# Ledger of designs, part 75: designed miniproteins, single chains, continued (3)

Each design is a single chain, and the fold is of that chain. pLDDT is the mean over its residues in the fold that is shown.

## One batch from the design tools (miniprotein)

Design m10582
Fold by ESMFold2-Fast:
Structure m10582 (fold): chain A 81 residues (1-81)
Amino acid sequence: SMEEKKEKFEELVKKLEEEISITLPPFVQAKLDSLSLEELRELAKKYKELAIDYVESNETQAILYALKYLMLKKVIEKKKG
């Protein structure tokens, strides 16, 4: 079900946040900083939805989408300050 996929996504995100320190290369940081807060939020939502969709069918792909989501989430949090 969609609810089970969301729970698995949340568990995956928690594990990634505990195990991985995300540091963006300077050129990637500069590129993302050029995007509006709205554009960043739309991208984050897209990758979150993709990670949820793939969490049961392709764990590797779900991990890659979840990492992109977490990177965007960090950029959004910094830009909101």
Scores: mean pLDDT 83

Design m10583
Fold by ESMFold2-Fast:
Structure m10583 (fold): chain A 63 residues (1-63)
Amino acid sequence: VPASVLRLLANPTSSDQQVLACLADLKDKMAPFRDQDLTFQQIAELLSPQCHTTLQHYAEKLE
């Protein structure tokens, strides 16, 4: 899992409801893979295109 995604899961401080909803969906879909490293591409396949784009833009803003 990319470090930026792990950071978002660990400490989401955004008040953006769409970002929070996408993070919750990602966390739920990652639960079966908790002991495995997923690539960003594999994570993208688990998420809707909208959520993938939303999380990517949010990660860019966190610097």
Scores: mean pLDDT 63

Design m10584
Fold by ESMFold2-Fast:
Structure m10584 (fold): chain A 88 residues (1-88)
Amino acid sequence: KPVVPKELVIDALVERLGLSREQAEAIVEKLGVDRTYFLLSLLDFLEQRPELQEEVDRIKELIKAGRYDEAFALAEEVAKKHFGLEFP
């Protein structure tokens, strides 16, 4: 299994999304390390497309509002719809 350090994911949430460490830890506890890392990877991928900026902003707002399951579901839906990506 690829081992993604929990602390690396927490630091990325704090630095990239402007979250407090407490908020970043709450996301990891709710979604798990692997799903949180996947969500960050999806956001990085989607942010490379200017036409998806509105969707990216919506996902970030859901994360900031503590709606982590909704943020993950929306990111997955956008990636499937626009890129045909399948998720495990």
Scores: mean pLDDT 77

Design m10585
Fold by ESMFold2-Fast:
Structure m10585 (fold): chain A 61 residues (1-61)
Amino acid sequence: KEELRRRLGEAYEALLAGDYEAALAAVRQTLPLDPEASRRAEEAIRARDWGAFLEAAAEAV
């Protein structure tokens, strides 16, 4: 869970900076740790839905 939390934090920081590709890369690195949460977070990033991203991240950690 610590690695998952760290990676999702990296994705969140990238989103705040407007770096969509870096955010997706960070989320994809969490796929082997939590496939379902990672998929939901990726979908939220693609939809530009920050609320859905935060909800997925909270459920994952």
Scores: mean pLDDT 74

Design m10586
Fold by ESMFold2-Fast:
Structure m10586 (fold): chain A 95 residues (1-95)
Amino acid sequence: SALAEATEAGDAERVRALAEELLPKVEEKMREAGFSEEEIERKLEILRLQVETLVALAEGDLEAAVEHLRRAAELAGLSEEEIAEGERLLREYAA
């Protein structure tokens, strides 16, 4: 919710600050849980793209947000149908 609140406020710097605090904690917890380095790298890449989606939304750049969302979903292994639904929901959220 803190990331959502910062995004809705148009505060891209706060979104980035929250992500900088969160991402190292996710990495540490995944290592503690026994995930491989490959799995950690893939998850962090997905999370960074999700952060860039929120940053783009905060900046009012819907097309950049859609591009980052689609790339994150592709890396997560979602189907084209699931990716298209995600784009639809994002566009509705931004309207």
Scores: mean pLDDT 86

Design m10587
Fold by ESMFold2-Fast:
Structure m10587 (fold): chain A 85 residues (1-85)
Amino acid sequence: SDELLRLKIEQLMFKAYSAIDKGNFEEALKYLDEIEKLIEENKLSPEQLKFIETGLESLAKIASTRNEEVKEKVEKLIEKVKELQ
């Protein structure tokens, strides 16, 4: 269901944020890869895409002060989400 998909992505974004905050950058990249896969494998509503965009922008802010590779991965996901809107 659309609701379960949204909750799964939200949980992955929260886990990515926590991993970045703790300096677990490899773990953060794994969660970001799972988010990317869910975006690619599912047709998302405009509302879901906007929610994901705002969550990823928060992740980009924390990543920008911590790790360049994670920041670049998040920024690529933001661009992908914008292209789908």
Scores: mean pLDDT 87

Design m10588
Fold by ESMFold2-Fast:
Structure m10588 (fold): chain A 74 residues (1-74)
Amino acid sequence: MRLSREQIREAVELAFSRPPKSHREIAEALGVSVRTASRLARRIEEAALRLMFERGLDEVDEELREEVIREVTE
């Protein structure tokens, strides 16, 4: 399923919240299925961990969020 950049941005913000939102809450916020939200959350987490490792970014950095949004949108 193709998601808009805005939906991906919202998902990234929800995934980076502390405590993080459940896959159901992300699904309800984006208007997608729980399965789609779960897949999206996993892609966000994988991209974030890789970028944090490669570039030394923190979860609170706007640069990390923008790069994750870019990679997950593609």
Scores: mean pLDDT 75

Design m10589
Fold by ESMFold2-Fast:
Structure m10589 (fold): chain A 68 residues (1-68)
Amino acid sequence: MKLEAGRLAVERSGYPGRAMEAARIALDLMLNEGLSAEEAGRIAAKTVGISESTGISAAEAAKKVLEK
């Protein structure tokens, strides 16, 4: 269920090729930041989207999303 939330969020964002990576990012956010599966999935989708559009790593994109 937790990995599926991240996968669905990325698929809805139009990045199906990175759905499994987003699921792993969502799981990491739940463990480290205490986010819900839905919130972590949304942040993972944004992170993948920023990484795809800017060319930065997913880790750097996640840091930018969390810092607003």
Scores: mean pLDDT 68

Design m10590
Fold by ESMFold2-Fast:
Structure m10590 (fold): chain A 62 residues (1-62)
Amino acid sequence: MEVDAEEVIKNATEKKVLAEFGNVQLVEYTAVEGDTVYRALALVNTKSGAKLIGKAVAEKKK
């Protein structure tokens, strides 16, 4: 299923840091729209604000 990972990150209602190494965090972003849960993973540099964005996935809540 094709999902825009950048849009998921922008609309995220929840942010979970999965790992942190110095200035870099592995972050899971969760956005919910209707019956669908969207998740995206990104590596975030906390000093520069730069993001290396992976792919997003979409799943039904049910």
Scores: mean pLDDT 75

Design m10591
Fold by ESMFold2-Fast:
Structure m10591 (fold): chain A 82 residues (1-82)
Amino acid sequence: SELEKRIEEAVAAVLPEAEANREAVLASPEEVRKEFVTRLLRKALEATFGKELADRIVKALESGDKEELEKVQKEIEELLKK
């Protein structure tokens, strides 16, 4: 319930920016689109899990680092057990 509310808040925080820039982003080069999507993803994850975990998740996803993703998952589980 609390995690679900945090996710809803994070989505609500990024949706207006995504919607306002939709047409401009779709008309942009792939590199610009990727940067915009990554920025929104970081913002949403930071709102949900905090800056440190958000940065680690995005970096691991970009690099395909399975070991780091597993480590971050365990840290999120520990955070949620509190």
Scores: mean pLDDT 72

Design m10592
Fold by ESMFold2-Fast:
Structure m10592 (fold): chain A 95 residues (1-95)
Amino acid sequence: MLEEIKKELEEAAKELGIPLSEEEIEEAARALLILGEAREETVEELRREGADPDLSEEELLERIREQLRKRGYSDEEIERIFKIIEDLKARVAAA
């Protein structure tokens, strides 16, 4: 899974002409994997609770942060993960 995400990021960066290092690709791929897994768990938990699927983006992001805390991530680590994704999105938007 991680290698598949890395390959997808490498191809996307190459197509967009974004100069990403191997380390930046690996860091972004790990962040995407962690957030993706936390998001899937959050959605599954909401289904089990019978919750209204019409959560605001802010409420969904807070539930994802809570899920990451339950998985043993600190608030500082969670903010780093989100920053990695935001930085990647900014580079894509600038290309």
Scores: mean pLDDT 76

Design m10593
Fold by ESMFold2-Fast:
Structure m10593 (fold): chain A 80 residues (1-80)
Amino acid sequence: SPRPTLYQLLTGSVQLSPRQLQDVQRLLDAVQNGQSVRQLADVLRGSSIRLSDDADLNASALGVRRNVQQLQQGLQQNLQ
């Protein structure tokens, strides 16, 4: 199956596997701990989720920082 993008996770367009939920939680923890966009890109490169090209990657990482609560809510819905 194709790896979901961060945009699809933020919009709830895909159902996440338990592994993908853990990988997204790791990303949220990295954002909350103040890691740089480059460090977030490195975390995502090794995970079951993906971002678009470099420009979209930066925009998506900033989007996660801005909408961490919304992304956490989406994860909680997927766990139900």
Scores: mean pLDDT 60

Design m10594
Fold by ESMFold2-Fast:
Structure m10594 (fold): chain A 90 residues (1-90)
Amino acid sequence: SAADEELNALLAEYNARLQDLFDNLENLSRDEAVAKLRAILADSAARLDALYARTGDPRAAAVRDELLAMLANADEVVEEMIQAYQQEKE
């Protein structure tokens, strides 16, 4: 459906932005990383909320709520990302 295509496109864009942030962690201060994560989460949650308002798709609402929870804990999420990055880098 068009709603499935739009949801998948939003999730793909969100994942691409998150991956770009992860790949650039070594070039960012912690504060810059938190600010960028907050922007990604807020923008993506707002777009999912708009999709939910138009379609009533409970999957859009569920992902929105997960992103808002991450936004509330963005400092902790960035700390986990930094640790994961350091482990991957060895």
Scores: mean pLDDT 87

Design m10595
Fold by ESMFold2-Fast:
Structure m10595 (fold): chain A 67 residues (1-67)
Amino acid sequence: GPAVEATARRIARSLERNYGVDAEAVFRALLEAARRGDFAGARELITRLTGSEAIALAAVRELRRVA
């Protein structure tokens, strides 16, 4: 829904600014993960992109709150 899309895009843009990732690709991956309830996959993706479990857990918590 709109809240999930807004949260996924905010996370993707933050990761683009701080880690130089492809924001659109990350946004699509986070939407698909939320659609499937695959929050473990979302955490693994963000950990791989950032090198930080703490950032991944915080981002996934935000995504779960609106999914």
Scores: mean pLDDT 89

Design m10596
Fold by ESMFold2-Fast:
Structure m10596 (fold): chain A 94 residues (1-94)
Amino acid sequence: GPPVDPDASDFWARATARLSPEEVEKLGKFLKLVVEKGKNLSLAEIRRETGISEATLSRLLSLLARAFLTPEEYAEFLSLETLAEKLDFYLSHV
């Protein structure tokens, strides 16, 4: 769902308004997997279940991190080098 913080909510509304219909569909599929699989969700499962490319997932995950992580957590997320580390970090903090 949308973030509860007003500034994060405004960012989320603007960010999602700029997504293509295909990106919105992929975001929905990813969020459904997060609800169904929780913290055990892997990059391999996301690719298998949704067909989302690593580039698209990286972009969507960055938007989710900016919207839902604290400023301190988001700064740490940006310091991570691999998509797998970023995914594990996001899933551990939301």
Scores: mean pLDDT 77

Design m10597
Fold by ESMFold2-Fast:
Structure m10597 (fold): chain A 106 residues (1-106)
Amino acid sequence: MEIIADGDPKAAYEQGREAGLAGEDVTIRAEGTDGAGGAQAAGLGVAEGMIESGRKEINVKLIGRRGGSPGAISAGYQVARGGHESGGRVNVTVETDRLGTIKLVF
């Protein structure tokens, strides 16, 4: 599933939650500073879905573009934390504008 964080946090959260409940691999794109809230909402949704569903293994890619990197990084931490709290396994990759690629494993 691909989620584009374009400033609608409710839609992004609902898509993330569905992915987390299903254990689907997901890509979250944070575009610009306006995308930061949507990316965080999507990450929270994935985390909540994982916690609610219990043990899941999910691969999550977050992509920060045009200043969206802080939102992508924040979303990545939320997803990783959700995986830890659910007793699941989460592979999180965050692609940033200028800092390269960050991998979070919990």
Scores: mean pLDDT 74

Design m10598
Fold by ESMFold2-Fast:
Structure m10598 (fold): chain A 90 residues (1-90)
Amino acid sequence: SAAAKRKEEIEKLLKEMIEKMTPLIKEALLKEGIKDEAEIERLLAEWKKILEEAAKDATDKVKKVMELYILLAEKGEEEAKKAAEKLAKE
């Protein structure tokens, strides 16, 4: 079914986004002065939980947002901004 395919696609994108964004979030937290590894891991676990809950009833719009975060992690801010601008015009 279309719903089952969407769920599978969302779960795959969620896993990829978490995997690719985790090192960037760790770097950002360290730059903000959070040096306690236990606190970083707690914040990462909380972030992952929020994303997993958001993904349960995710629409195509949420799927596109996940794809933008993956692009941000892989290609950087300029390419992600360009893709977001294109998406906003659709």
Scores: mean pLDDT 76

Design m10599
Fold by ESMFold2-Fast:
Structure m10599 (fold): chain A 65 residues (1-65)
Amino acid sequence: MKKAERFIEQVKEAAKKLGVDVELEVKDGKIEIKIHDKDEITREMLWIHAAVTARVEGLEGVIER
């Protein structure tokens, strides 16, 4: 689970830098990511960043929207 904790921290830091509210929840071996922003482009950019970060941490198959 250390990889999941590191991933969650990285996504939260990225969201904070962008001024975006994000909720991450570890559930049934998956990480649910809820991105709250009015701008669709901003939501997609943060999701893409999260997906790339998940790939680097070896978690690409366990992230969900």
Scores: mean pLDDT 77

Design m10600
Fold by ESMFold2-Fast:
Structure m10600 (fold): chain A 110 residues (1-110)
Amino acid sequence: RFSDEDVALLLENARRLYEQSARAFAEGNDSKGASLYTAGEILEIAATNATGELVFSPALRAARIAALEASRDSTLRRLKKAKEAGDEQMVKKLTALIDSLDRRIARLRA
């Protein structure tokens, strides 16, 4: 069985990964941002599975939301460039990604 200390460590590491993800997106490194966000989600899921209950922290939620907002801002910058280039296929893909990010952020704020 996972101890309460093991669960706390998983959640703290997830929070740090979300903070690193937000910084990577802010720096324009979308691939690093996405990888760090996914790593954070894996640790958060592991903590939830270890307890058999949803484990939640206001600090973890805030860090996760900040990472998704940073991803959204990066995607908006890419969308602007795609529109300026007349790349209709990229505009469609990036618009769908923004809609997906908005739904994910809304669920975390609920």
Scores: mean pLDDT 85

Design m10601
Fold by ESMFold2-Fast:
Structure m10601 (fold): chain A 92 residues (1-92)
Amino acid sequence: SLSDLDELEKEIDKTIEYIKSLPEEEKKEVAVKLAELLRGAAELLGDEELAEEAAKLEEKLKENEPTDEDFEKLKELALRLVELAKERLLKE
C-alpha cells in the first residue's frame, strides 16, 4: 500500500544514519551491500538508468572508503526506488 511506502521513506533516513554510525570496516561492507540491493531492485523494476547509477556507486564503494556524499547518493537512489514503486502501484 501507499502508506507502507511512506513508512519505508522514513526508515531510509534512519537506516542511512545508522550505517554512518557503524565502525569504518562494517560501514563500508554495509554500504556496498546496500548499493548492490538498490541495483537489484532497480533492475527488477526495469529502471536501467537507476541500476547503472547504483552499480557505479557499488564499484566506487568497493575501492574507496564511504564519504558523506556517497551516503547522500545511497539515500537519493533509495528514495527514487520508492517513488518508482509508488508510480507502479498507482498505474495498477
Scores: mean pLDDT 81

Design m10602
Fold by ESMFold2-Fast:
Structure m10602 (fold): chain A 85 residues (1-85)
Amino acid sequence: MDGIELIKFAEEILEAVEKSNLSEEVKEEIKKLLKKAMLYFNQEDYKKAAEELRKLADLLEKNGLKELAEKARKFAEELEEQAKK
């Protein structure tokens, strides 16, 4: 994964959340987790970035955004593999 892929995914999440009928509190928590994942990725802390993406995936799944949750898990798995190198 590179930063461009993560940015595109972030935009996809933000668009889906904006179009959703989710509460503002849930929208804010999604945005918070996404920002943390991006921050850790930029710091090359891939393990923490993956942890935040897994939390994001759980929250997305609980709120019916299953396809985005699956993408977040795949990105977390890729970052976990990156962290092993």
Scores: mean pLDDT 82

Design m10603
Fold by ESMFold2-Fast:
Structure m10603 (fold): chain A 101 residues (1-101)
Amino acid sequence: ELSPLARKLAERLGIPLEDVEAVREYLKSRGFGDISDILVVLALGLARRVPEQAWALVVASQIEKLTPEQADAIVDALVELGHITEEERPVLLATLRSIAY
């Protein structure tokens, strides 16, 4: 189950909970079940082009712990589940990795 904070953030950002759970199941199947559900909500928010303020609030709490491998796994999940195109992959990956460093 999603944490109460992740559910509240997804609702506030207009992200369906079923999309968050689908990404989390994909990540678990790839050995990345430890990725925060808040980071999954953030990544889906980026895919949907949410405002900078929403991005900044989530980044402040989670993104400093994101490894390059976790960033790759999140982007793979978003492409596989149809939230972004393969053409969008490099831009989103660069964004997640730049904040992780």
Scores: mean pLDDT 74

Design m10604
Fold by ESMFold2-Fast:
Structure m10604 (fold): chain A 76 residues (1-76)
Amino acid sequence: SREELLAEIDELEKEIARLVREAVAKNNQEALDYAREKMAEIYALLKEYVETGDLALLEKVVEKLKEMKEELEKLV
């Protein structure tokens, strides 16, 4: 459901924010550059979701946030 997808996005965003804070603390420019690029892609999908209402775009956001979290955990 939309509510379940939005709840999952919220939890993933909290974990990613924690990893970004760790990258900042470590002065890890590679992780910060990766996070910036990936967030731009995710923002574009969210913008398209707002315009279309297509729940498949929220599913793609969840998938990209999961990938971002996994890659940041490796970089940080």
Scores: mean pLDDT 87

Design m10605
Fold by ESMFold2-Fast:
Structure m10605 (fold): chain A 93 residues (1-93)
Amino acid sequence: MGMDPQEMTDTITDSLLGLADLGIPLEEAVALAIADGSGGHPGLFKKLLREITKRVKEGEDLLDVARRLASTIPDPQVAAAVVAAVERALEQL
């Protein structure tokens, strides 16, 4: 009994879109998703939010930043699901 990678991506996508509907910036939602995939430590979330916000403000694409930072997630299946979810969320907004 393992979660289907497709179901994991769909769940993360729904979470990102739900946060966006609440007025939370995508940069913050993406930082939360990567931090949760890496064990959910608040200190990691704050570091990721700062880095993502800085890179996007400097003109880097949010998806490219997400791909790079998601590579730090220990589980490569979770990393891939986060990247796919960010891509889907951006296509719907």
Scores: mean pLDDT 81

Design m10606
Fold by ESMFold2-Fast:
Structure m10606 (fold): chain A 99 residues (1-99)
Amino acid sequence: EIAELILGIIENSEPGDEIVVELTGERVGRGPTVITLEESFDEETARYLAEMLESAVAEGASSISLKSKGEELSYEVRTVEELTEALRKMLEALKERKK
């Protein structure tokens, strides 16, 4: 399901839209993880991103944000269930903004 949500986000995003993940406590020394979305991303890329985001949540991700068309949607994420809900909200927002 998470991979399907990521694929939907990719399909409804604009080139250069970003998913930003912040990790609790440490930011893993590199700061937030930033994923720039590209139109060339396919189902395998969506599965890879889903695994990456699930791993980030397991490592203590504190928030996930979507940056699209100069606007930012941010959600607190502590569990895979909260991640799934945040991704659903991001997808719905993108569908509404796509015009």
Scores: mean pLDDT 71

Design m10607
Fold by ESMFold2-Fast:
Structure m10607 (fold): chain A 119 residues (1-119)
Amino acid sequence: SEIDEIVERLRKALTEAGFSEELAEELAGAVRELLSDPRNPRLVHTLEAARYWSTLSLEQRKKIFLILGEVLGEPLDEEVATLLAEGRVNEAYKLAKGKGLRTIDLADAILFAQRMLGE
């Protein structure tokens, strides 16, 4: 499935970028949960990914958003990725919309950001 391909590409890109295999698997699992059913009450990978996320620097979080954008087929610029890494999701949305990014592709990145923040 397209979701399986996205999840595997994300896992590989994260490990190639120097993140641990455990972190990469949990973040990829969180993205699978997000893309498969946003209303799924079983967010086991999302909860574990959020635990890893809390230990990451802002630069590491920014790098993950840049990788996520590439994997989802809508590359994020550095400023949008920085705002998402800082948890400033409303500002990231406004900036990306102003730059002509497709709002549907940005919605997945925003939902991922909110879930990593425990929202």
Scores: mean pLDDT 82

Design m10608
Fold by ESMFold2-Fast:
Structure m10608 (fold): chain A 59 residues (1-59)
Amino acid sequence: MAAVKEQLRAVAEELLEMARKGASADELSARFTQAVEALGVSRNELLAALAEVSKEKYL
C-alpha cells in the first residue's frame, strides 16, 4: 500500500548519500526532479521524506 512512501524514503536516502559524497548541484537537482515526476508526488513530499530520513540517521 505505501509503495510510494517506500520509494520516497529510498530516494531521500540516495540524495542524502549523494550530497555527503559531494555530488554536484546538477546531479542532486536532476535526481530530485526525476524522482518527483516519476513518483507523481509533490516537491514538499520528497522534502518531508528527506527530513524524516535525516532525523532517523542523525537522531
Scores: mean pLDDT 77

Design m10609
Fold by ESMFold2-Fast:
Order: sequence, then C-alpha cells, then structure tokens
Structure m10609 (fold): chain A 94 residues (1-94)
Amino acid sequence: SERLEEVEREVVAKIEEYLARARERLEREGRLETVVVDGVPQPTPETMRRILEIALEMAEREGADKAVIYALKGMLTGDQKYADETERLLLEKA
C-alpha cells in the first residue's frame, strides 16, 4: 500500500540520517578507519560496527521511533528477531 511505502521511506531516511551523523562524528574524531577497495577508501568492518553503535545511541537518546531503533539493533547484531520486530512495527505504523 502507498501508506506502508511512505512509512518505510520515512524510517529508512531516519536510519540513513543517524548513520551519516555517526560516520561524520567518527571522521571528525579521526577514528574513521578505512581500507582501499577498488581505489576507494571504505570503512573497515570494525568502523562500520562503531558507526552502528553510535547511530543506535543517538537514536535512543533522541527518542526515535521504535522501528528505527530495532532496525539499527538488527544491523548491529544480525539477529533476525530485531528484523521481525521492525517489520511488525512498520505494519502497525501504516
């Protein structure tokens, strides 16, 4: 449904905002560790975990929607239970 698509877009946009802010913070602190892949610096897996941890902290501190928080937890942990809960919350919000 169009309403579900709108809700999904809003949640994804918010997740991307938190990830971008977390990445910018690590870059300012000189902690954005990268490896060169195809001539382009990319975050290391350890740096990506730090980005997700900071994004989650920001989202929780700012009282972000539960769908945003559980999506970030799912990305950080790889635990399917957070992905399932995110889907449930998106359907409830739609």
Scores: mean pLDDT 85

Design m10610
Fold by ESMFold2-Fast:
Structure m10610 (fold): chain A 85 residues (1-85)
Amino acid sequence: SKIEEEFYKILQEVDDFLLSHREKIAALSPEQQEEFFKIYGELLKLVKEMTEKLNAGELTEEDLKEFEKKMKELLKKMEEILESA
């Protein structure tokens, strides 16, 4: 379905971000790691909530737009930490 395709595209963007930044993440200071993994925890919670909606057949087009928006905001915050390192 279109909803499943869009959902998995969003998850792929997360995977691609983490893989492309793997070396930078490994090089973070302890303080930067704490800040980074706090935001990553928020991202994981968001992914879990959206996955639960998908599995229940309750995921809407509006949920996908909100998911993509929030995911991009969290990835931007994570990127800013990596760029400040």
Scores: mean pLDDT 86

Design m10611
Fold by ESMFold2-Fast:
Structure m10611 (fold): chain A 72 residues (1-72)
Amino acid sequence: SEALRRALKNELKTILHLSDEQIEALEPLIRASPDRDNAVALMLVRAKQTEAPPDLTPAAVALHRKVLELVG
């Protein structure tokens, strides 16, 4: 859903304070996974969970790891 992808990008910007350039770099990973898996990945980042569950798509696992690297 375009609306859900837009909401996800807005959360990356407003809650996690990523720049527009960083969010653009994450675009291929966001598009490669279902909205639900992307939402779970972001929830784990916000909870500071370093390990992703094995039921997430590979792209969502990569999104989780990459966002954790960007937020420190």
Scores: mean pLDDT 80

Design m10612
Fold by ESMFold2-Fast:
Structure m10612 (fold): chain A 80 residues (1-80)
Amino acid sequence: SIELINRAIALVLRAIGLQYDVENDSSLSDEQKQQILGLADEARRLAMQALRQEDDQRMQELLDRAEQKLNEAQQLYNAN
């Protein structure tokens, strides 16, 4: 559906924005950056995979996983 496509695009853009912020944050250690960027990258890959699905239910499941990973990355970033 168009709603799921829009959700996927929003998650990809949010992940890119978080990656940019984290990469340019001089207060974070290399280990902290690696962990947060890894989760954001996983979220981005899941959202991109969702866009390749023909089945809305499978697309929804991938987007739910992408959002969970992105929320985890954001929580780690906010904890610093």
Scores: mean pLDDT 89

Design m10613
Fold by ESMFold2-Fast:
Structure m10613 (fold): chain A 115 residues (1-115)
Amino acid sequence: SMKEEIDKLYNEAKKLLQELLKTVTEIAERAMKNGKAVDLANEAQALALEAQYLFDKGRKEGPEAIDEAIKALQELVETLRKLREVDPSVRELADKAIELAQKAIDYLKKIKELL
């Protein structure tokens, strides 16, 4: 059923967003320790938290909050791309976070098509 397919997509997006937040938190901790890209790391963490909040809101209140979550994740990807250039020590974590964010965007777009 369409409801079961939507629920499955929401569960996969939730897992990706949880791993993304964990990864971005580790990036922020490393940036604080070495003093590089601290502002970009804080911005990335704020965007990841906003995306998770908007995702949870979208599941309850509908597609407009899903669009806002996609926008927050797109801004997060751009912030992470800048961050990986400034601090090479977090490059692998930033690349992982970019991949997680892009996969989450893809799942949220699929959810939107089914609504």
Scores: mean pLDDT 87

Design m10614
Fold by ESMFold2-Fast:
Structure m10614 (fold): chain A 83 residues (1-83)
Amino acid sequence: MLSKEALEVTMRVGVLAVKYAVLKTFEELPEELVKRADELLEEAAELEVKLEKGEDVEEATEKLKEIAKELEELVRQMEEAAK
């Protein structure tokens, strides 16, 4: 089973991915922000596969925390740009 910390960060990334998908569907977003969010979500998906396999769990969890933090800032910028 995933650790509580790994589960929490995976769920946090998932929530941010849903917020991003909603913004991308209904709003005209800056191309630079969209490109960076897509890159972060692709990296997150690869790290989540590693967590599921039990490979590099600690490193993958820490990288996902950094991705979640950056993605949260990008979503905030997108919400501001969509106004």
Scores: mean pLDDT 82

Design m10615
Fold by ESMFold2-Fast:
Structure m10615 (fold): chain A 79 residues (1-79)
Amino acid sequence: SRERQIEAAVLEALVRAEREGRALSVRELAELTGYSPAAVSRAVRRLVARGVAEAVRDAAGRRLYRANLEAAEALRRAA
């Protein structure tokens, strides 16, 4: 489904960023994936609920997201 495609694209972007030591905002994820901020926000909430992504805050209080690499690998193996 489109919903699963968006989740997969968002998770892939988060995994790539985490390997570079970066956390991403919803805005950055929307730019990287080509999906709307609303669609990305919904996908990120689902990934956080599954424990494959985590919400963090930077020094300025910005809400960012990062992948749990171990949990993301387990989810990919289940798909």
Scores: mean pLDDT 84

